# Ledger of designs, part 27: designed miniproteins, single chains, continued (3)

Each design is a single chain, and the fold is of that chain. pLDDT is the mean over its residues in the fold that is shown.

## One batch from the design tools (miniprotein)

Design m8911
Fold by ESMFold2-Fast:
Structure m8911 (fold): chain A 88 residues (1-88)
Amino acid sequence: MKYVLQIIEEEDKVRALLVEVKDGVQTVVAEKEEEVEEGSGEKAAELARELVEEAGLTPDVILANEKVAKSPEVRKLAEELGAELIGP
């Protein structure tokens, strides 16, 4: 069983999903979404950290798009959680 934290930056919105992956089946176990004036790695990392803390589950992998994955704040979050950061 594996937990994947997905960080998605949409138009003026950031979303974090904590997903359980078991036998190729993905189940969303927790999620948070926040509307922002402009998408930012700082807000994405903050939202994701809150989600992980509230769920009490440590992700094995952080999945982010190229822009979010290059954010210093998202990279720091991956290091703090000991999770593998996957981007392009």
Scores: mean pLDDT 78

Design m8912
Fold by ESMFold2-Fast:
Structure m8912 (fold): chain A 80 residues (1-80)
Amino acid sequence: SRALASEVLSEEEFELAKEVVESAKSGVVTGGQFVNRLLELKPEISAKDLVAMWHTLDRDGDGVITREEFEEVEREFREA
């Protein structure tokens, strides 16, 4: 089982993920889009942290993040 989003994501990382998801006009974010957008927003982010963020957000393992999936991540983060 995966850790809760609040256990893996820092406040800063959560806000970066939110900006990536909100900037996706399709309402769906692929792994490649997530990586590229995140690096544009925060070029200093480590590859390790980036991979950890992706695995936390892609809980279904389907290779995409929908807005609905991100809402679940946001709920977990708020509950922390």
Scores: mean pLDDT 72

Design m8913
Fold by ESMFold2-Fast:
Structure m8913 (fold): chain A 62 residues (1-62)
Amino acid sequence: MVTITTTLPRPLSPEEAQAAIDAALAVPGVKSAEVKGNRLTVTAETAQDALAAVDAAISAIE
């Protein structure tokens, strides 16, 4: 398992945080996703899955 934490450019609203979490969890191989302030943490089976989840989450809030 791989855990990636990334810094987002701003704190997310509750709606944006939920959209980011939902997008990350939709990626196969993702085990968990969490947003705290401007930080996104994703745990996945592989680094590739974790990176895909981060990309999906960022796309959901742009």
Scores: mean pLDDT 81

Design m8914
Fold by ESMFold2-Fast:
Structure m8914 (fold): chain A 85 residues (1-85)
Amino acid sequence: VREESERLRRQVEKEREEFEKKKKELEEKKKEYEELIKNEETKEEAEEKYKEYGPKIETLENMEREAEEGLRLMLEYSRRLEERS
């Protein structure tokens, strides 16, 4: 029983690290797209870039929210395992 709890704890910890890594990668990609939009000299060029990158940024933001929720749930689950042990 104790060994099962330790295995589950290690599994949750690995999944938490994967969520954290994915969140950071998504944040970096979002910043790259935002910088590409900001680097346009004219309003017309910025609007064209926003039309291209805007939906991609929105997709990344949705993925970030999902990763954050997953991380929150994993941290809560890990905490509950510690309380039971």
Scores: mean pLDDT 69

Design m8915
Fold by ESMFold2-Fast:
Structure m8915 (fold): chain A 69 residues (1-69)
Amino acid sequence: SKIDEIFAEMEKIVDEVQKKAEELTAILNDPNTTPQEKGDALVAFQKFDKEAEKRLNELIDEYLKLLKS
């Protein structure tokens, strides 16, 4: 169903965010990673997180519209 497709896409986005958070945590906890590399990783994660939030909000809006139809 369309609802199942929306939920599957939401789960995929959540899994992608979790994977990126784990990658970031590994970089931040690595004593061999430079301060600049840590900064670059933080900026990249912030950008990814913002894009993921936008996609999740679009899916939430789509789900709510289906409930009103």
Scores: mean pLDDT 89

Design m8916
Fold by ESMFold2-Fast:
Structure m8916 (fold): chain A 118 residues (1-118)
Amino acid sequence: SAADIDRLASYLSSLGFDEAVVRPLLEVAATKDREALLAAVRESGLLSPEVLRRLEEALREYERNGYLGDAFLALEAEARAETDPALRRELILALALLGVFTSIPVDEILKLLDELAA
């Protein structure tokens, strides 16, 4: 819902993202259009090419299997282990976009992101 997107955008803003940039990305993720999401993320410049490739891999895995699998778990594990705050923020954004794209409940997304940001 729009209220769920606003909650996620406000949370990401608390991590240093521009809410005006991330809210449209979350809205595009909610459409479940992979090509539109990847184009919007590229245009935003918020993800490095490597994180963007891994986001694409996880989206393709979801489209192929109907569930989040090894590519998502690898991104989550890397976010938990990442010591560079800038790279951690990129991984957190990628996980937030995947959560919205796959219709994970917002409270579950927020719980995951909060654990990763600590």
Scores: mean pLDDT 87

Design m8917
Fold by ESMFold2-Fast:
Structure m8917 (fold): chain A 91 residues (1-91)
Amino acid sequence: GIVQDGRRLAEQYRARGREAIEAELKERVDKALSSSRSTLTAVIVGLRILEESLLFMADELAKAGDDASAETLRYLAELYREEVERLEKAM
C-alpha cells in the first residue's frame, strides 16, 4: 500500500544519505541543461510529477501517524521543486 511504499522510500533515502541523493539529482539536472528545449520540457514535467507523487505519499504517511517518513518525503519533494525552478530559469 501507499503508506508501506512511502516508508520504504524514506528508509532507502536515509540508507543512501542526503548528500548522495542531492548529488545524483544535480547530475541528472545538469545533464538536462545541456539538452534541447524539448528534452528540458520533458524533464520539468517528469520532476513535477515526482514532486506531486512524493507530496501525496507524505500526506498519507502523516495520516498514518508516520511524521518522520512524511517529513523525509516532503524534503525530497522540495529538492525536486528547487531543481524544476532552476531548469525553468534556464529556459
Scores: mean pLDDT 82

Design m8918
Fold by ESMFold2-Fast:
Structure m8918 (fold): chain A 80 residues (1-80)
Amino acid sequence: SKREELLELIKRAKKEVEELLEEAKRNPDDVILYTAQAIRIVGLMQEVRLRARKLGLEEDPEVLEFLKWVEERLKELIEL
């Protein structure tokens, strides 16, 4: 189903966000890396948001949980 495809996208996006954060934490003084990782994470968040909107799943609990989770990860990145 389209919802299952969206959930798989969310799963892949979560893994990528975690990997991007881990890389940034290993290189805390690399401002260029930090900026690139932040842009990538925002891009992943927007991809999920736009796909959810297109499917009428903006209020899906899994989508809302993912968006909240990404906001917390971005805050973690900014606080490095």
Scores: mean pLDDT 85

Design m8919
Fold by ESMFold2-Fast:
Structure m8919 (fold): chain A 83 residues (1-83)
Amino acid sequence: MEPIDVEGSRRANEELGRRALARVERDFDGASVADLTLALLYLAHNGIPVDPERLERWLRRLAEAWGVPVEEIRDLLEDARRS
C-alpha cells in the first residue's frame, strides 16, 4: 500500500470543492456535472449543512445527468461522508 498524505489530499479536495462551489453559486444553470459533484463532496467532507431544497435540486440534476436514480447519488454522497 502506498502512503497517502491525508492532509494534502484534504487540502486538494477543499480547494477543488471551493472552486467548484464558487462556479455553481455563480451560475447554477451553466455549472457542469463535475462542478456539482465536487461542490457536494466538498460540503459533505467538511460537514457543512445544506438546505434540503438546495440539496434536492442538486441531487436531481446529478441523477438526471448520470442517468441514474436519485437514490444512487444519495448512496455515493453518504459514502463520501463516511470516508
Scores: mean pLDDT 71

Design m8920
Fold by ESMFold2-Fast:
Structure m8920 (fold): chain A 58 residues (1-58)
Amino acid sequence: MLVKAIKDIPAATPFVLALKKGDVVKVLKEYPDGTALVESLETGERGLVGTSDLEEIP
C-alpha cells in the first residue's frame, strides 16, 4: 500500500524512518500499536513510522 507523510517526521531513534511532509512510502507491515514498517521509494530505506502521520494516496 502506498501512503504519504502528512508532516515532517524526524529520525529521533535509529528505528524511526525520517520523512518530509509529502514523502511517499510503501507500507510493508502494520502493527496493532499504531506503528507501521515502511519503505522509502526514494532511498529504499526501511523504518518505523506512526500510522497517524500517514494518509493513503487516492
Scores: mean pLDDT 77

Design m8921
Fold by ESMFold2-Fast:
Structure m8921 (fold): chain A 90 residues (1-90)
Amino acid sequence: DADEIIEKLKESLQQLLDMFSSMPNKSPLHKEIIDTVQEALAALDAKDYSKAADFLERLRKLLAELYNVPESELTALLAAIKFLKELSKK
């Protein structure tokens, strides 16, 4: 069910937002990640899946450049982006 997948994605993004927001020494790059996650969540709430996919593409690029994240994290984001793009095709 698409709604269940969207709910899971929102939960994952909220967890990511909470994690970065709790960091004591926020650089400008940390703030850009926080802003991008907030924009993605807002787009998902508005059911603007195309816009949400664009924000997740930005998030993937930021995480790849700013943090040496596990490959599994980037793969999950790529899967979410593809899902949202398919959902926006109408």
Scores: mean pLDDT 80

Design m8922
Fold by ESMFold2-Fast:
Structure m8922 (fold): chain A 60 residues (1-60)
Amino acid sequence: MLSEEELERLRRLLEGFVRAHPDDRALLTEKVGKALAALGLSLDDATIERLTEELRRELS
């Protein structure tokens, strides 16, 4: 699971994408996956989709 700091950093990085493309789930899922990979986290697709949904609902 992501730390509190890592999740907040991810939210900040994705806020602009959510605001620009609020209904583009595929783009947001790709950006979340890339951000997690940059943090050295290897998560399955289902977890990435779940985190993307949570962030999208929180930020939209």
Scores: mean pLDDT 72

Design m8923
Fold by ESMFold2-Fast:
Structure m8923 (fold): chain A 68 residues (1-68)
Amino acid sequence: MSAEEQERLRAHFLGLLRHEAREMLAAGASPEEVRAVLDAAIDTLFAGRPELRAAVRAEADRLLEELA
């Protein structure tokens, strides 16, 4: 996979995670509950790609800081 393809996939997944985080917060979930759900999703989707998993996890942390 090219670096451009990896970046597009990362951006796409961040968009999906942002949407899910906003929906959960709107439904009354705590930031801690949202973080746990996002962590589980990232762990499942990127189990075979630890470097990409770490990058997506760091971006998800920034996203949650922006939404909190």
Scores: mean pLDDT 74

Design m8924
Fold by ESMFold2-Fast:
Structure m8924 (fold): chain A 88 residues (1-88)
Amino acid sequence: HMVKSVKIEPVNIDGKAVGKVTIEVSKEGLDYIEKNKEELKARLEERLGRPGAVYDIKVDKEKNKVTVYTDLGSAEEVAKALIEELNK
């Protein structure tokens, strides 16, 4: 499995409650996400039914982590989608 751990936490960014989804992935999973970042963002937003629902996708190569910032109510669905995408 490419996903090793998933963490969902509410964070405040400029007075707005935002969902922060952090996944720890294999090196192969991290490379896949980095290469397909724009397509992954588009697929996540389509699944959530709202353009702009994914605010940012950040890749941390040193920690083998990917962080997705989304609407707070969408964080669990984003986590599920990322697990399904990487564990095909």
Scores: mean pLDDT 80

Design m8925
Fold by ESMFold2-Fast:
Structure m8925 (fold): chain A 85 residues (1-85)
Amino acid sequence: MIEEELLKKLEEIDERLREIADLVDAGKYEEALKLIEETEEELKELEEEVKKADLPEEVKQTFLKAIETARASLAKVKEYLKSKL
């Protein structure tokens, strides 16, 4: 099911966010920044897949909102890390 595939991709993004947090906690700021940039690209691809999916608009809006929230979180962490590097 398309929804299941998109949910699985969001779960992968959540896993990346946890890895980024672990790297930040370990003081590995350069590695964290690299993973953030990779995750931002994955979010861009997921956004395009959601927009192309044959799903009700309400469901698409739910996924797009989750993507926007993840993107905003990454942007804050990235700005913090760039100030440290």
Scores: mean pLDDT 83

Design m8926
Fold by ESMFold2-Fast:
Structure m8926 (fold): chain A 83 residues (1-83)
Amino acid sequence: MEEVRAELEAARPRLDEAIEKVEALIERLRALEAEGDEVAGPLREVYELTLEALRAAKAGDLDRAVELLLEAERRLEELREKL
């Protein structure tokens, strides 16, 4: 369990960068959704789940992070089938 903590500590700068990038993507998708893009709404929901997962991982809740990532993956697969 110490290895997981050390990996999380080492990953924190990368997690912060990933969080910022996902937040920027969510804002762009919200703008596209407001413009009437039918795909932007569902895709934004996938990135919002990813953002929650990254925040959970940063907080050390790895079980929650995995749960949220699996849900995001399922929604992304559903979206791909409709495209």
Scores: mean pLDDT 76

Design m8927
Fold by ESMFold2-Fast:
Structure m8927 (fold): chain A 65 residues (1-65)
Amino acid sequence: MPTVEELAEALVVYLRSGDEAQAREYALGVLRFAGERADEVLELARTLLPPELHPRLDALREELA
């Protein structure tokens, strides 16, 4: 089973991708797979992403709510 760290790294890779629509779909897939751990994955990914990409994390969190 993927760890929170592995899921956060996958999320970071997708959010750094140039294809924003595809990156968003993959990122949502990672967060849905994380389930109860989605908040932990988002918080860890925030520490791994530059501030410029933090709004994309916030948008994903809002869509999951």
Scores: mean pLDDT 78

Design m8928
Fold by ESMFold2-Fast:
Structure m8928 (fold): chain A 70 residues (1-70)
Amino acid sequence: MDEGTFAIVLATMVSIAKKLVPKDKVEETQAEVRKILEDAYKKYGSVMVKDKSGKTAIEKAEEAIEKAKK
């Protein structure tokens, strides 16, 4: 499975959640995304690998959050 696809899906869900929370909570929501991704990285542990673009799931999710701002 493409780990980047997983990251995009997760980032999209967070982007939707950011639109549902008060504006002052947007940054807190962004911090929770990072925590969720770090927890996911711990679960994959040493088996987590960079994809063909040379990026980890955390890096791809952060980029997907930027791209999902629409």
Scores: mean pLDDT 61

Design m8929
Fold by ESMFold2-Fast:
Structure m8929 (fold): chain A 79 residues (1-79)
Amino acid sequence: SVKEIKYKKKYTKEEMTLEEAIEEAKLFAMTASEAGAIGYAEVELDGTKVKAKGTPEGKISIEVETEEGEVEKEEFEVE
């Protein structure tokens, strides 16, 4: 049985940048992947939602949904 772990944070633009929010979500997903778990991270920054998923196989996916509803996706693999 694979463990599933979740991480959810909400910040303002005064507390962090969008780049920092993406890196926080990415780091959680990568850490969960390295631990052999499925990780789901959701970081919200003043209406922008950053979602990251990591799998035990090392697949990391990131989705950024802007406050205007535009969606950007990125996927990569960790060895």
Scores: mean pLDDT 84

Design m8930
Fold by ESMFold2-Fast:
Structure m8930 (fold): chain A 74 residues (1-74)
Amino acid sequence: SMEELLQKIEELEKRLDEAIKNKDRDAALSVIRELDKLFEEEYPKLDPADQEKLKERLNKIQEKLKENKDFLTE
């Protein structure tokens, strides 16, 4: 369900935030890979309204990744 998907994304975002806080690059990259997989598997299954909601959440995560680019790229 969309609710379960959003809950999973929230848990992954919290794990990403913790990894960044702890400067654990390997943990951060692991979470990013899991988010990418989740998006690839679930996004095509959603209706257009839910796709828009998921895309908005992804955009917020991508902004966070840009802010931490130096940490994530070596």
Scores: mean pLDDT 82

Design m8931
Fold by ESMFold2-Fast:
Structure m8931 (fold): chain A 115 residues (1-115)
Amino acid sequence: SALKEQLRKLFDETAELILEAAKKLPKEEQARIEFHVQYAKVLLEKALANDDAVLLSTAVAGYATAMLEAKVDPETFIKLAEEYIELLKQLYPGNPAAERTIELLEELIEYVKKK
């Protein structure tokens, strides 16, 4: 589906941004972040193959955590998180796992915003 391909593209773009941001961190932290990105990518592919909203939710949460660990800039984090929220709303409307992931992303957006 077009939405699943948009999710794959968004995950690929997010992974590249995470790994680029992580280059500013010590090599040990880069290795941990790379592992988290690879793990979330595996969960994404399983979620898309099985139409599994729970696995997709786990993959999205993993990418959001990896963005924070890599110290992706707040503006970029917010933009990407909002794009994930909109795709989840379109792909799994009314699904409890997707709704919990949207709530998590909204909480992380507020956490990242500077007052």
Scores: mean pLDDT 84

Design m8932
Fold by ESMFold2-Fast:
Structure m8932 (fold): chain A 82 residues (1-82)
Amino acid sequence: KVDELQKLADKLDQQLRDLELQATRRLQQLGDQMMNSDDSTGQRLMEQAQQFDLDARNEAARLQQQLNSAKQQAEQLSLRQQ
């Protein structure tokens, strides 16, 4: 029971790390495209990069909240079993 919550926490932590790496890579690709674009296209790519960064941060926040909840539940169950 506590072990299941710990495994969930470990999985969520790994998902957060993977999300951060993927987001960094995508933002770098968008930045490279902006450097080779006209003003109109560059502005759209910047807006897309900003939207993607916000979406990635929101997803990371959701995963972090789930991770914190799993840790709290594991702690409460551990205390209950004492």
Scores: mean pLDDT 78

Design m8933
Fold by ESMFold2-Fast:
Structure m8933 (fold): chain A 114 residues (1-114)
Amino acid sequence: DLDKVLALLEAGAKASGDPALKAIAALQRGNYDEAVKLAPEELKEVAEKAKELGEEYRKLLEKYADPETLERMLHLLNGALARALIVALAEGPEAGLKELERVRESMERLLENL
């Protein structure tokens, strides 16, 4: 379950001091600038692209989603962005960038139904 994995990573980030885990936790919270700042050099490109997608889709969701669903949709977006950084950490930055492309495709489909 992704939500359980993200909760464990947030707890681990607070305990370990690992900057990669802290960057992942920052994306999960929607703190995109902090995620880029905390990301180690090898993950920085993925974190910067995650910030770009997060800021773009946050603005679109704030414009088109009703207030009752906005927070839920932002939680799903931020979780997907955090997962892309987890994939980058585990499988390399190119794999993380491919996950961000899937996030973009999923968000475009979601916006078509708003």
Scores: mean pLDDT 81

Design m8934
Fold by ESMFold2-Fast:
Structure m8934 (fold): chain A 66 residues (1-66)
Amino acid sequence: EEEKKILKEKAEIYKKAMENSQRGMDEAQRRAEEGDKEKGTELLRAYQMSYDAAKKNYEEYKKKAE
């Protein structure tokens, strides 16, 4: 039970990381559209990588917490 609780907490941490990365992607896209295309595109790619990594960890811990 305690082990499942820790796994659930880790899953929630990665879920928040995904949400933060999604917000970062949205902001980076707006920056690119407003004329900061090079910086916006670079940030968008960085946040996309962060999102993908967090998603993999979230799914793994969520599955283990079952």
Scores: mean pLDDT 81

Design m8935
Fold by ESMFold2-Fast:
Structure m8935 (fold): chain A 58 residues (1-58)
Amino acid sequence: EREGLPFGGFGFEGTVKGIEKLAKHYNMTLSISERDGKVVFTLTSADGVTRVTETRGE
């Protein structure tokens, strides 16, 4: 779940919104979580078969 933007650049929210729009277009689910001061993005296909995970440092 997205908890907001506590730290990071102004471009981060724009990036999140862009990813959300792409996820909707491709019928995928976007999950955002934080681990050890890093933001983790997970994109999952509608059937749950395909997942893409990216980690960003803050």
Scores: mean pLDDT 61

Design m8936
Fold by ESMFold2-Fast:
Structure m8936 (fold): chain A 72 residues (1-72)
Amino acid sequence: MLDQLKQEVSQYARETALELMKQGYSVVEAINLAIEEAEKRVSELDLSDKDKQQILLSASYAAIQAALDAEA
């Protein structure tokens, strides 16, 4: 189900951003790297480009919010 994949990839992006911040990456670097890792995961999925874009949009939002909330 697309919604299940959105939740899974969003959680992965969130956790990746937070882990990178723990490793000493800046908020911006952690967000960008987490989004890149989410893009790699989404590219391997056998889904339409539209569905991949929806998953990536959700993951990008999750990474941004997690990193900003952790910095605040």
Scores: mean pLDDT 83

Design m8937
Fold by ESMFold2-Fast:
Structure m8937 (fold): chain A 90 residues (1-90)
Amino acid sequence: SKLDQYIDFAKEFRKKALELMKEYNVPKEKEEELFDKIGKVIEEGIKNNLSLEEVKERIEKVIEEVFKDDPELVKKLKEILDELVEKAKK
């Protein structure tokens, strides 16, 4: 189902993003901010029946906002996001 696709996507992104953020020594406060904002995007995406592509674009904006001072981390988080969206399309 579309809901299962969103849940699997969100879970896998959280896992990979958390590993990357730990490697970059991101403070817990920033990790929590990112995941809280992404969680809200996923919830709104489910509620409003948004496409996975629209949810991806909204998450990219969240990543850019939270890590505006770290362009390399933004790039790597977006690469994870791109990979997982393509995988979810199967």
Scores: mean pLDDT 83

Design m8938
Fold by ESMFold2-Fast:
Structure m8938 (fold): chain A 93 residues (1-93)
Amino acid sequence: EEELREKLRELLVEYGKLPASDPRRWKILFEIEKIREELGLPTSLVIKMILNYIERLVNNPELTEEQIIERMKSIFPDLPEEVIRWIIEELKK
C-alpha cells in the first residue's frame, strides 16, 4: 500500500516534467490509472474506454496491428500512435 502510494507520487512528478504534447505522458497516465485502481481510488472513464476498446481489437485474430492502430486513431484521434502500439504490446504479455 505505502509502496503503491510512493510509486503514484513518483509517476505524478514524472508526468509534470513532460511537455503537454509528449506521448510519454499517456504511458504514465495508464500506469497512474492502474495504481489508482489497485488503491481503490476513482478511475478515468476515458482511459478505461480506450483500454476496453483496444483489448477487444487485440483479441480479434483477423485484425493486424496496423488495422488496430488505424481503428484506434479514428475513434481516439488525440491518442498518439506510439501509445497505441505500447498498449498493444502490454496486452499481449
Scores: mean pLDDT 77

Design m8939
Fold by ESMFold2-Fast:
Structure m8939 (fold): chain A 75 residues (1-75)
Amino acid sequence: SQVEGLLAFLSGLPADAARRLLRVMGWQVMHRDEGYVSFAEAVRRAAEEDPEALVAAFLAHYPEAGVLVDAVRGL
C-alpha cells in the first residue's frame, strides 16, 4: 500500500530528514494547487482505503502526522 511504502521510506530516514519532509508536506497540502497535489492525493486515497491503518502508522512514526491526515481528508 502507499502507506506502507511511505512508512518504510520515512523509517529509513534520519529523524531530522523525516521531520523536514513532513513539514514540507504540511505546507504543500495547504498549497497543493502549486504542484504537490499528487502527494496529497496519495495520502487521501490511503485514508479512503484504510483510515485506521493510516492514522496508526503515521502516529507510530510522528504523532503530529495525524493532524495532516485530518487536513487532507477534510478537503
Scores: mean pLDDT 50

Design m8940
Fold by ESMFold2-Fast:
Structure m8940 (fold): chain A 58 residues (1-58)
Amino acid sequence: GHGDDAGAAASARGGASPEAARAAGEYKQLNDVEKAQEAAEKGGGPRAGEAARRAGLA
């Protein structure tokens, strides 16, 4: 999907639910991307830029 689908996925994982915890193996690979997205949603900052670079988003 478009960006709205990505937003829904990020929102679901932000809850740290048991299902999100089960995705730990997948979460390891997506950890950097998720951190970058969460940091951007929280308003960003220097750490957000660093996380985005690490995930290859910046």
Scores: mean pLDDT 56

Design m8941
Fold by ESMFold2-Fast:
Structure m8941 (fold): chain A 87 residues (1-87)
Amino acid sequence: HSMTDELRRVEQQLQQVLAQLQQMQPTSKIPEGVAFMIKQLQDTIARIQQAQQPSSSDSDKEKAIKQGRAVIASAEVFIQMEKIRQE
């Protein structure tokens, strides 16, 4: 139960930061950097979705959660830096 809830929460957070970066991309001074982060978020979301399948091991689920949280943290830092760049 708890790991399934954590995977769902991580997926929701990844989708939220993905949406924010997609909104920022057209006005970004570093559009290639934004595109790279969007790609990393999309790949991470796919991994979280694979980890939610019943055939996935507990170890795979834990690794997906840890990677998802790390990517969320990186994306949040990137978003804050991008907000500063836009003045």
Scores: mean pLDDT 84

Design m8942
Fold by ESMFold2-Fast:
Structure m8942 (fold): chain A 62 residues (1-62)
Amino acid sequence: SEEEIDAALARLRKAGLVTPADEPILREVLSEVPLDDKEAIRQKLRELGVPDEFIDRILAAL
């Protein structure tokens, strides 16, 4: 849901893992896959060129 995506993005901002410029891209990824499907989120972020180390940090903060 949009509320769950907003909450997830708020957690990522609080952790310093997302900038305002990156937030729309992450919102798109999180709206296309379930938030509990970590492997689908990982795959989409990798396709966008996000480094694996940074993806691991994002997934841990979700």
Scores: mean pLDDT 79

Design m8943
Fold by ESMFold2-Fast:
Structure m8943 (fold): chain A 115 residues (1-115)
Amino acid sequence: STAELREKLEKLVAEAQAIVDQAKKTTDVAALKAAIDQLEKILEEVKRLYDEAVAAGDKEAVRLALKAGIEIAKRLLEVAKLLLKHAPPEQIPEAVGRVLRAIGEILEYELLLKK
């Protein structure tokens, strides 16, 4: 149901926020990378729910999944920026790649939602 999907998406966004809140407390590059990996896994679950909604032709479910995807991708960007801030010079290219990927996810989902 749409109500069950909404509850699941709200829990995924809340989980993403908890990861961001912990990431903000650290300058440890390994911990920031782990936080990004966790956020990417949450975003993959939202993408799966989006694909299922598209396949079902459920326009309301598609919009809910897109909105949740934007919120999680923005949180991914926030942690990727923290990684870039604290990364040693040799890891800057990886950190830049994480930032650009997060921006790309936000833009793609925003464009899909505003059609």
Scores: mean pLDDT 90

Design m8944
Fold by ESMFold2-Fast:
Structure m8944 (fold): chain A 96 residues (1-96)
Amino acid sequence: DLEAELQKRFDENLDKSEEAVLNDPRLSPEEKQWILELLEEARKLPAEEAARLLRRELSLHLTRRVAEANGDYSVLADTEKEIEEVFEEARKKREE
C-alpha cells in the first residue's frame, strides 16, 4: 500500500527531524521546544498537509529567529509583513 508506506516514511522522517533538532547546537532551548511542539502538531495531520505546514511555519520562524539573533531588523520587519499578508489573503479567500 503506497499510502501506508508514505505515511510510515513521513513518521520516520519526523522522528529523525526531532532528533536533529535536539542535537542542533545553533538552536536555543526555547527554539527546540517550539519546533518539537510544531512537529507534534504535524503528527496529527495527513503527511502532505503536515509537510506543507512544517515547511511554511518552520521556514518563517527560523528566518525570523536568525534575523533577530543577527540584529537584522529589516528582515524581521519583512518577515512579519509576509506573515500578516499570508493570513490576510487566507481570510479573504475564505470569505469569498
Scores: mean pLDDT 65

Design m8945
Fold by ESMFold2-Fast:
Structure m8945 (fold): chain A 87 residues (1-87)
Amino acid sequence: SEEIELLQEFGERVVEVIESSDDPEEIIKKINEIHEEILSKITNPEFKKMLESLLDLVKESVLTNSKKDTISFFTSFVNGLIRELEE
């Protein structure tokens, strides 16, 4: 599934960005760049809305939670979405 492949790519790239920097502003900027790139490939409006909601939650978590908690939250959410799309 194209949607599953995009979620896996998005998940891996976002985790890498969170791990690469201690500056929340830099992390958020890079996450927004990844999101814009991926959104350009998506035509399904429900999938777009789901990714936008996930992005907002991740950006909030980067500002309010530890890196490990943010990564744990994000990977669990992405894996849950992938599982739902496989069923």
Scores: mean pLDDT 79

